# Designed miniproteins, single chains, continued (4): the designs that were tried, part 34

Each design is a single chain, and the fold is of that chain. pLDDT is the mean over its residues in the fold that is shown.

## One batch from the design tools (miniprotein)

Design m13237
Fold by ESMFold2-Fast:
Structure m13237 (fold): chain A 68 residues (1-68)
Amino acid sequence: MKILEKRKIGNLIGIKEEKDGKTVYYAASDENNIDESLRVEVDKDGTVYDSNGKKILPEVGDIAIAML
């Protein structure tokens, strides 16, 4: 796992990580408390998944869109 960037998004901190060849996005109130329920994952093919592993359309993945 490698942190690629951290970015403020409103009142949250967005964290972009590389994990096993895909990009994972987290939103957290601070850098030490990552809310995994707000996690989205983007596969190499551009498919976006929510924290429950369901596929979502990229345009409705608010966290992924805000970090792209």
Scores: mean pLDDT 62

Design m13238
Fold by ESMFold2-Fast:
Structure m13238 (fold): chain A 60 residues (1-60)
Amino acid sequence: MSELARQAAEALEAGDYETAARLLSELFGVDEDVVLAGLKALTPEQRREAAAMLRLLAKL
């Protein structure tokens, strides 16, 4: 179940925001374009924090 969260965290850490947006769209059921716009609006520090939160979600 948390496989998408783990992959999304890895994509964010790699700077692959398009892949991260797609995976987060699937995980949360929100529009991919909205997620992508949100990710691009974050600072690098905020993206690292988001990736850490996704890794916690993946561990459950």
Scores: mean pLDDT 80

Design m13239
Fold by ESMFold2-Fast:
Structure m13239 (fold): chain A 60 residues (1-60)
Amino acid sequence: MKPTKEDARKSVEAAEKLKEEGASGGGVRSAAGFAIQTAEEAGDEESKKRGEEIYKSAEP
């Protein structure tokens, strides 16, 4: 199933929410990784960059 740009945006928002709620670094990275993959498959470069920023900001 090919994700849409809307799916990519929602995935990034979910990762941002997990970070705001104080989820573990591993949890945030998993969510951000999913968002990056979804954005790449959808061709959404903006959501991919946002996901990468969230991933890099999450300490192990």
Scores: mean pLDDT 80

Design m13241
Fold by ESMFold2-Fast:
Structure m13241 (fold): chain A 83 residues (1-83)
Amino acid sequence: GDLLAAAENFEKAAEAARAGDVRAAAVHLTAGMILATTADLSEEVKEKLKELVKKALEALDAGDYEAAAEHLEKAAELAREAA
């Protein structure tokens, strides 16, 4: 389903972030968000997911790749639990 595909993309984004590959992290993050937000997901879970993604993007911009990966892993867990 879309939520499992979203989780896989957030996990790949986290791996890319740890590697310092900001472009790959952004690509997988964007794919994960599209897959998650087009799925049947409660508004409350959507808002939590957006907050985690916002924190990941802020961490990537700051060069804090480990913090970015941690936020992306939490986004993947949230998507998987909602599936």
Scores: mean pLDDT 85

Design m13242
Fold by ESMFold2-Fast:
Structure m13242 (fold): chain A 62 residues (1-62)
Amino acid sequence: DELLEKAKQLIKKYKGDLVTVDHLLMRMPGVGKEKAYEIINKLKEEGLIPKDHKMTFPLMVG
């Protein structure tokens, strides 16, 4: 999955700033909220982010 590989690169580049990684992942072409959650779950499975990481992409606060 090309999107998963790009997400791994973002994590390596911005290690320690998962909010930035989340925002950049969300803005990738063809990636919506649902797909972003799917990618985040795979990253948790591979141990690249904490299993209890909460996606902060947007607090779509209204």
Scores: mean pLDDT 65

Design m13243
Fold by ESMFold2-Fast:
Structure m13243 (fold): chain A 67 residues (1-67)
Amino acid sequence: SLVDELLELQDEANRLDREHPGSPLAREIVAAVDEAVRALQSGDTEGAKKAIDRARELIERYRAELA
């Protein structure tokens, strides 16, 4: 479900922020997840999906930089 997907992304974003404090990219990932949460809380399902897609793209970029 969209909620389960968002929960997994929130956990990953918080983990990356804890492991790499001060990283601009980790901060952007957290911001994208927060945007998805706000969109979902306001009933904006399409906005939530777009923010989730953005968070996933940013996480993929972060993982590529760590490899």
Scores: mean pLDDT 81

Design m13244
Fold by ESMFold2-Fast:
Structure m13244 (fold): chain A 78 residues (1-78)
Amino acid sequence: MSKDEQLIKRATTLITAAAILIAAAEVSPDPAEAEADLERARELVEEVRKLAEELEDEEKKQEFLELAEKLEERIRKA
């Protein structure tokens, strides 16, 4: 597996986890639980951005940075 393949796999896993946490927060009746899930999602999105910056494939880098920005928008609106 290339360095980029490893970074893509890790970033994809983190994006999926962040999306699940955001979705859980959006429907949670407990404000404290929702806040904890959003905080964890922010940490995962931050890691995705760091991994994307290490990508040599500019197309994939842009793709992951755009996905991270969309997740950050969801966190801000939640």
Scores: mean pLDDT 85

Design m13245
Fold by ESMFold2-Fast:
Structure m13245 (fold): chain A 62 residues (1-62)
Amino acid sequence: ALKEIIEKAKQIIEENKDKLSKEELEELVQKAIESLISKNPLSDDEVEKLTEEVVKLLEEAL
């Protein structure tokens, strides 16, 4: 579900923000989200909301 994907993105960012560059962190988060979406397909509205939340999380971490 959308909430689980957002929480996973948060966890990845928190675990890796001090270890990875901005570009590496963004790539890692994108790959993880793509993998989760393939297992739990989202609606177009949910994808838009996920994108907004991930951008916000990355801006807060970086």
Scores: mean pLDDT 77

Design m13246
Fold by ESMFold2-Fast:
Order: structure tokens, then sequence, then C-alpha cells
Structure m13246 (fold): chain A 60 residues (1-60)
């Protein structure tokens, strides 16, 4: 299991990032805590990193 935390500039951006990951990477678990997006995967860390980069690049 791999966990990656991504910090967004605000809670709205974090929520948008989380929604993007849920839609594109349904196998990744998404939790939003304030302006932090917590992504968890039982698969490869590369997939988790890709999800985080997509979320941040497209929601911010």
Amino acid sequence: MHTLKVTAPDEEAAKKAGEIVKKRYPDVKVEVEGNTVILTSDGSIARLIAAALDAIGESL
C-alpha cells in the first residue's frame, strides 16, 4: 500500500483535485483534509504518482 499527500493552495482546489482522481483513477482511494489531498493505492506507486500529478495539474 502506498500513500501520497498533495497540498493544494486552498480547500476548493483540493476538493477539485480529489474529484478528478476519483473519476480517472477509481482504484485510488481519495481523502480530502482541508487543502491536502491524500491518495492511497494498493497497486504501484507509479500509478499513484500519475494520479496526483494529473489532479494537481488540471485542478490548479
Scores: mean pLDDT 76

Design m13247
Fold by ESMFold2-Fast:
Structure m13247 (fold): chain A 107 residues (1-107)
Amino acid sequence: MVERVVGYLVPGDPELAAKAREVAERVVDRGLELGIERVAAGVTLDPRLTGGRAVLTIGVAPSTAPEVRAELREFALAELERVLGADEASLAAARAALDASEAATAA
């Protein structure tokens, strides 16, 4: 079974990348609490892949119910806001990545 991946963009600041890793750890814990059998999260810092940003990536089992995936994604966005502060650009990028991930499932 292949995991579904959702990516979120944050500024490429190493301090913000460390905070994004903290969010990744909490998202994994939350996913397990929601009963998701396979959940993974990580941060990619390679500017050649991310356009100079850090990418928080969240993967869940494809069998995960849409409502459970939605709850985990909203939790991740709330944690990004809480940990990174009111960075509307990063939150807008995260929402756009979320929308793109849902479109990719339909295609």
Scores: mean pLDDT 69

Design m13248
Fold by ESMFold2-Fast:
Structure m13248 (fold): chain A 56 residues (1-56)
Amino acid sequence: AKIKVELKNGLVALPAEARILSIDGNIITVEVPAHKIQEAVDFLESLGNKVLSVEE
């Protein structure tokens, strides 16, 4: 699954098993296993980032 996220304070810690697919300014797209989507979203938002989209 692919998660598109807006970074608020630059590059921060990534969720477990996440892989960066693209970087476009302060917007990154990361790939995570489908069973980790909710945990990854919660982790990213807990750091003050804004999740823009999730694509499977």
Scores: mean pLDDT 78

Design m13249
Fold by ESMFold2-Fast:
Structure m13249 (fold): chain A 83 residues (1-83)
Amino acid sequence: GEAEELIEEARKALEEGKIEEALELLEEALEEALKIEDKEKRKELLKEILELAKEVLRKAPKELILRAIGLILRAIGELLDLE
């Protein structure tokens, strides 16, 4: 689906060192994942987004650190709502 395609594009952006692009794609992927009615599928995608967001934070320039932290915190919050 849309969320899965955005996650895959974010992975490619990360591999290419396009950190800001990867962050933007993951923020979009989070919004799309939250629209998924299937709880187990949503949980799977949110976990994937969280792991990639951690990688973004590890590689992020100073200007993107707070955005990456915000994405991580949102993904964690949404995952906790699913437990």
Scores: mean pLDDT 88

Design m13250
Fold by ESMFold2-Fast:
Structure m13250 (fold): chain A 92 residues (1-92)
Amino acid sequence: SMSTILRLIGLLLRAIGLILDYEGKNPEIVEVYQGLAEAGLDLLTATTPEQLQAARARVKQLLAKAKELNDQDLVTVADGLLDAGDALLEEM
């Protein structure tokens, strides 16, 4: 749905903003945000269920790493992307 796509765009913009805000603070957190932005873009641009499933699997792996790093903003972005990916799969 358009609402899921707009939510994805909002989460992508938040991830990019957080990458810029984390300048020099924690490179591991920055790396996970970069991965989430890439996976989120893959979710947004997917045209097949197989592409969505691959992007979703990557978000799920990054969510696990986000939980390990115990950064709540990172977990929130990752969880939101996973939820949006699940919604897109149900719509296809």
Scores: mean pLDDT 79

Design m13251
Fold by ESMFold2-Fast:
Structure m13251 (fold): chain A 78 residues (1-78)
Amino acid sequence: AEEEARRAEELARAGRLEEALRLLLETAERYHGDDVLRLIGAKLRAIGAAIEAERYLARGDAERAAEVLAREARLIAE
């Protein structure tokens, strides 16, 4: 479970966001433990925020991209 989450992070860092999402969803379906679901949920949220931020950057909206990333960082800090 944690190894799959780490591999998904590696895929996301390589720009392979769709493959990272697919791996995390498969892991969530296989493992139903609370700790695993919490970890996978956090990774899915982070990747979703990265995709949203990339979309804003692609359209020239750096301020919105920064807000999305700041929102995610705040949730991780809680």
Scores: mean pLDDT 68

Design m13252
Fold by ESMFold2-Fast:
Structure m13252 (fold): chain A 69 residues (1-69)
Amino acid sequence: MEEEKKKEEWVELIQKLRAELVDKAVESNKSFETKEFQKKLGEELIKRLKEIGAPEEFIKKVEEGIKSV
């Protein structure tokens, strides 16, 4: 706790969490190609970010990333 959490660290955490969620969802659902499914994954990621107190600015970036998929 010597320094504050940098925004770049948030980006990397978000990308890792998203990759993990996709991996697990593909294994369980087999509907990973559905846009509805991709939206659900992104919403779960956003929900987790809000629970851990991520700034709204970051949440917006994740939403844009989901649309890119």
Scores: mean pLDDT 67

Design m13253
Fold by ESMFold2-Fast:
Structure m13253 (fold): chain A 75 residues (1-75)
Amino acid sequence: TVNSVEEAVAKGKDIGDSFGYPVTLMAIQGGKTVSVQTVNSQEELDSKVAELVADTEAKGYSFPIYLTAFKGGKL
């Protein structure tokens, strides 16, 4: 669970370092996946996490968000 965009970036980096790239990040709130972003490299992590958070907020959700991931890129 993350409570800010700063925490989301830090968590995303930890996930990327553990899984390797590509990695797919998922924002979950209320037991539903509300946003998904695929990160193809460490260099795009910050921008993709910001995009994930912006999409989540645009849909009417706010922190806290459960941030999770699975190994793999775009289908």
Scores: mean pLDDT 74

Design m13254
Fold by ESMFold2-Fast:
Structure m13254 (fold): chain A 69 residues (1-69)
Amino acid sequence: MDDEALDRIARLMVEALEAYQKGDYDKAIELFKEAKELAERYVTDPEVREALIETFDEMIKKIEEEKKK
């Protein structure tokens, strides 16, 4: 159900951003991947789902690039 999925996704985003700010890039990537999986499986609105997936893919890519430096 979208409301429950969105609430859980929001919590994962907060934890991922906190991990990123602390320099824990591996944990941040894992949390964003979990948020992406929840969006793919449980968010039924296609536009909301696509926006969330795109946002998480961009964040994962950005963190992976920072980890390489």
Scores: mean pLDDT 82

Design m13255
Fold by ESMFold2-Fast:
Structure m13255 (fold): chain A 61 residues (1-61)
Amino acid sequence: SRLRDEETLRRAREFMKEAVEKGMSPEEVAEEARRLAEESPSRAKEIAELATKAISEVQKK
C-alpha cells in the first residue's frame, strides 16, 4: 500500500541521517538499505539513492 511505502521511505530517511551522524560503515548502510528496499520494492530506487548519499557523506568523515 502507499501508506506502508511512505512509512518505509520515512524510516529510510531517518536511518540515513542517523548513519551519517554516527559514522556507520558503508556495509551497515548498504545492508539496511537492502532490507528496506525489500520491504518496499516500489521505493527501492529512492532508498538506494538515499543510501548512496549517506555512504558518500560517511566516507568524507
Scores: mean pLDDT 81

Design m13257
Fold by ESMFold2-Fast:
Structure m13257 (fold): chain A 72 residues (1-72)
Amino acid sequence: MKMSPMEAALYALGLILGEGKSFEEVIKELAEKMGVSKEEALKIFKKALGELQKLFGKLSEEEVEKIIKEIV
């Protein structure tokens, strides 16, 4: 399934913070989930991080968990 850049960024953060995966491993997994190259996944992730920070003031913890659950 196609995922938004924001959903992909939340998924990646979950892997980094939860499992301590290396950045390269996380980008590889994002590429698989999105069906894109690792270079494209990296660009999407970097772009989405800036936008994701704006959501922390708008999204509750419950909404963040729902997004992560849908991605997984």
Scores: mean pLDDT 65

Design m13258
Fold by ESMFold2-Fast:
Structure m13258 (fold): chain A 72 residues (1-72)
Amino acid sequence: MEEAAKKARELYEKAAEALRAGDFEKASELVKEAEKILKENFDLSNPEEATLVRELRLYGYELGGEANKELK
């Protein structure tokens, strides 16, 4: 679980870096890989794990928003 959460976070961070570089295809692929890790490694019927997945997804969205702001 901790390793899967760390990997998902790392992929979201790499996606934000790809966005800053203007590589939207790579960013999309990295987000999909992060979502796959969350889907395969977390039990959404467990409230603690469901909360962590939601927080990780929000983290990815916030990073993407910040990367987009830096381009302006």
Scores: mean pLDDT 77

Design m13259
Fold by ESMFold2-Fast:
Structure m13259 (fold): chain A 67 residues (1-67)
Amino acid sequence: SKQSKAFQLTVKARDYLKEGKYEEAARLAKEAIELDPNNDFAWRIYIEALRKMGKEEEAEKLREKLK
C-alpha cells in the first residue's frame, strides 16, 4: 500500500538524518509525504531535516501547521 511504502521511506529518511545526510533525508521524507500526506512521522522527519539544513523559517512554518 501507499501507507506501507511511505512508512518504509520515512524510516530510511530517519536513518539518513542520524547519519547527517540531511538532503537525502529531506528527499525521502518528501516522497513519503507525497504518498501519504497524513503520515505525521514523515512530516516530522522532513521538518527536522530542513532545520538541520539551516532552513529554520521553512521548518517552523510547517511545524506550526502540524500542531
Scores: mean pLDDT 85

Design m13260
Fold by ESMFold2-Fast:
Order: structure tokens, then sequence, then C-alpha cells
Structure m13260 (fold): chain A 71 residues (1-71)
């Protein structure tokens, strides 16, 4: 159960990063788009064997910090 939850959480974060990357591009925030792309690349490199709660929490924190830059 926990392993499957972590995989689902990673997938949701990847979708969020990809979506916000496009929003950042449309807003002319190429700096944010590049950071979302880097985050998406890191999440996409995760395997079921190396995805951890700590990594998920770290990626959520990075995503939230980048979202705050739009404010």
Amino acid sequence: MEKLRREIDAGVLAISAATLKEVAKRQGREDLAAQYEALLDEISALTPENVTDEKIAAYRARLAALEAEFA
C-alpha cells in the first residue's frame, strides 16, 4: 500500500510540475519554467525502488516554493 501511494504521489507531482511549467512559459517566467522542468526531470528519474516519503516531501516543498513565486 505505502509503495503504491508513493508512486501515485510522484505521478501527481510530475503532472503538477508539467502543468505549471506551461503556465510559467505563458506568463514569461522562463526562470520558473526551467525550475519546473528540472523538478519534472528529477521526479521522472524516480523508480519504484528508490521513491521515498522523504523525496516526495522534498519535491512537494520545492513545488510549493515555486508556486509562491507567482504571487
Scores: mean pLDDT 79

Design m13261
Fold by ESMFold2-Fast:
Structure m13261 (fold): chain A 57 residues (1-57)
Amino acid sequence: MFQEIARRTAEAVEAAAPEAAAEARKLSDQVLGHIARGDLEGAERAARELEELARRS
């Protein structure tokens, strides 16, 4: 579960436009922080926000 969320997070960061790079990094840090704490719900929510940011950019 966490491994898939981490992979999706990395892909979304790579897909984000340069203008969104700082926000993408912040969301990526939030995902990894939730994973480190074992917070699956928080990790999934942050990953979805990052994926949405990448789609909009």
Scores: mean pLDDT 80

Design m13262
Fold by ESMFold2-Fast:
Structure m13262 (fold): chain A 86 residues (1-86)
Amino acid sequence: MTVKIIYKNMSPEQLTAEALRAIGYELDGIPVEIKIEGDTLTITFKDLSDEQYQEFLNEAKELAKRGHEVKIEKKGDETIITITFK
């Protein structure tokens, strides 16, 4: 499953933490494309498992409970999760 996670309006601490997490996915052999633009981090997974996808969904739900903006959309075979920090 192709999944794109977009983190917007990140603090430097949040950006560093998520960038290190993304490097962890690469070290675990998971194909990932990472793009950093200012305070925005985009991570694209071309072949994410259902279990890994549920992990990101659970994280997004927790961030939404904490007042951050979460948007989930499907575009063809791609699922896009956008998280905007407040």
Scores: mean pLDDT 81

Design m13263
Fold by ESMFold2-Fast:
Structure m13263 (fold): chain A 70 residues (1-70)
Amino acid sequence: GSMAREKARELLEEALEAVRAGNLEEAIKLLQKARDAGAPEHEIDAAIEALRAGNTVVAEAAISDAIESL
């Protein structure tokens, strides 16, 4: 539903801010919540993998793609 889409978008935007602030563990938690709220699983899993590898550039791109696909 539209409420789930809005919640997913909010969580993805918060995750992007957390990545930019260097709060990678918080970003991963927010991405997991976004997935549970209906964000695109493939793009979320790619972002989490990138963050675990320390690749914030790839993570930001994947999060942005997830937001645009909502």
Scores: mean pLDDT 86

Design m13264
Fold by ESMFold2-Fast:
Structure m13264 (fold): chain A 67 residues (1-67)
Amino acid sequence: SGDLAEGARLLAEAGGISEEAALGVVRGAAGDVAAGASPEEAARRAAEALGIPEEVAREALRRAGVL
């Protein structure tokens, strides 16, 4: 969806990584949710992977349409 790029952009800025790498993190979180992970678990995993606050990961994944 159109929100994927926005979520990836927010993760890239917060994590200090490229938008392409951030898109990979968003896709990974989407896969986790599809496999039965809760929104809280998906956001926590993304936050831990990037070393960013969970609230920022949550907002980014929400903008991406994953949550």
Scores: mean pLDDT 82

Design m13265
Fold by ESMFold2-Fast:
Structure m13265 (fold): chain A 69 residues (1-69)
Amino acid sequence: SLDDIDWDGAVADLLVALGNVFLKQGKYDEAIEVYEEALRIDPDNPLAREGLSKAYELKGEKEKAEEVK
């Protein structure tokens, strides 16, 4: 099989994991920044979009939470 290493996708996945850690710690602004960076690298990443939406919702920014879904 051809081994296609998607480094951008791998970096985006690591950023999503970091965002999830900040989200669990209540660091919503830091989570938002990290999820946005993940989406800058991989704009179609559904986990990054869902994490960003949840971070905005938990921060009380419901309109932004609905926009990123």
Scores: mean pLDDT 79

Design m13266
Fold by ESMFold2-Fast:
Structure m13266 (fold): chain A 73 residues (1-73)
Amino acid sequence: SAQDYFDLGQEKYKNGDYKGAIRYYMRALELDPDNLEIKANLAEALGKLYESQGDFEKAKGYYEGSERIRSQL
């Protein structure tokens, strides 16, 4: 289910595996495309990934996107 993929993504995120988290969040979003919680967590994980690569401008954009989505929850 979407929830199962989301839970797997959260476990990857907790372990610092942001690429793994993104893959599972994307799979969750394929099953539940309007889920704002999945979208917010995906944006945050993308922010972490780009930050780890030194792309602070992209990271900022994703963190701001996550915050905007969370404001609707």
Scores: mean pLDDT 90

Design m13267
Fold by ESMFold2-Fast:
Structure m13267 (fold): chain A 73 residues (1-73)
Amino acid sequence: MSKEEKLKEAEELVKEGERAYEEGRYVEALEKYRKARELLKEVLGVDHPKVKEVFEKEVEAAVKLLEEVVKSL
């Protein structure tokens, strides 16, 4: 994929992750955010603000997933 295609795909994945998160689908949200972060990291570099922003969303989804897992134990 071109750099521009990777950025577009990452943006789409973030939107899909946000939708999944709002719908309580935290596993899907995590997967989408992780893929988006990997693409953004490849194109923009690890220290870019966009990478950090998506990582924060990934952490939020992970916390919600952990809460749901703990409730089932």
Scores: mean pLDDT 82

Design m13269
Fold by ESMFold2-Fast:
Structure m13269 (fold): chain A 87 residues (1-87)
Amino acid sequence: MEEEIEKAREEGRKVGLEEAKLPALSEEEAEAAVEEFRKFLLTKVPPEVAEELTELLREWLRAHRAGDAEAAAEAAGRLGELMARAR
């Protein structure tokens, strides 16, 4: 279990770093992406988990806009970890 969660965190972190190389979304695009993600999550996980996952996506998008690749990778890793734990 813990090994799978750690792997999900590492994979999330790698994906976050690769995505951070792309141009950042506009504020409008980021808000639309967050709202779509939140709606999707509410059909799959409890509201508490959906809220935490949504906040991690907001952190990733903010870090990406700021050019902070390390913070973006950390947020993406935490997102992957929480998704694995919610299964």
Scores: mean pLDDT 76

Design m13270
Fold by ESMFold2-Fast:
Structure m13270 (fold): chain A 78 residues (1-78)
Amino acid sequence: MDLDEKIKRLEEKIKENPEDANLWVQLASLYLEKGEYEKAVEYARKALEIDPDNETARHILAEAYRKLGKEEEAERVA
């Protein structure tokens, strides 16, 4: 299954469970893998709004910022 198909399936799950931070984390991870770093930042931040203690979401956010060349922002969230 390509990344776009995985993303589509995950978006369907999120529609049913929008409060599940873990689904937003998975979506952010897939966008990071796809190279859509701004979307990875957006969805990782969404996961942190739901679960501020989510270590995986913070890690994805930092990685996405590094990929965007925003090293200072990445260090702030680590």
Scores: mean pLDDT 84

Design m13271
Fold by ESMFold2-Fast:
Structure m13271 (fold): chain A 57 residues (1-57)
Amino acid sequence: SNDELARQSLEKGKESLEQGDYAAALAGAHEAIKLSTDEKIIEEARKLIEEALRGLR
């Protein structure tokens, strides 16, 4: 389902964040938001975006 694909995109984005790949983390978070309307998935994606943006500074 789209929600499962969104969760997979979030997981890959979180892995990228842990590796210091902030661009890939942002891409994963944006893909999750594009694929899902689930509030929990969107909230996790939003947190991932904030963390990735802090890493870029």
Scores: mean pLDDT 85

Design m13272
Fold by ESMFold2-Fast:
Structure m13272 (fold): chain A 74 residues (1-74)
Amino acid sequence: MEEAREAAREGARRGFELGAAGLDEEAREEARRLAERAAEGLAESEFGQRNPELAREIAEGVALLAAGVAKVAS
């Protein structure tokens, strides 16, 4: 669990940093919240617990999408 949570958190952090570049403060907060929520859900899942490496990659991709959504929504 802890390992999967750490991996998902790292993936989300990297994805957020890549995707959130150039966002204003409000959009950045939204993107970060979405990325954190996705990372938490993934880490808590049985899939994430069994596949920490894949959880990291998925969290990164989800964070990138979250940043894109925040940009469109703002």
Scores: mean pLDDT 73

Design m13273
Fold by ESMFold2-Fast:
Structure m13273 (fold): chain A 69 residues (1-69)
Amino acid sequence: KMEELRKELLELTKKEGFEKAIEKLEKEAEENGDEVLKTLAKIEKEIQESLERMNEGIDKAIERNKELK
């Protein structure tokens, strides 16, 4: 869920340091908390739907392979 956000924070930590990354996230959450949460929820839903679609494609390929036997 929040793995992408954590990945971004890790990149920031490498460049500017851990404390700076936390301060930036805290300020962002305070000023744009609702907007950020809404955007993250939308992105998470899109990612989940894409993953489910990929998984269904794989399952279909496996079933087709079984029928060929």
Scores: mean pLDDT 64

Design m13274
Fold by ESMFold2-Fast:
Structure m13274 (fold): chain A 76 residues (1-76)
Amino acid sequence: EAEELARKADELALQGAKAAHEGDYEKAAELLEKAAELLEEAARLAEGERAEAYRRAAERARELAELLRKKAEEAK
């Protein structure tokens, strides 16, 4: 189950990267926020180094989402 959540998060992150490449920073941020939520849940279900890896991935996704939201606001 943790792996399935991480796989879904990876799919959302790829969609987010595509949205960002197309200049849709708001959509990209939303997709990465959802990916971070799934990675946080995967970390809760995993143990040891796997839990830490998922937590780090979630933190990175949230940081990138925040940056993209700022880009979206600046583009107004």
Scores: mean pLDDT 84

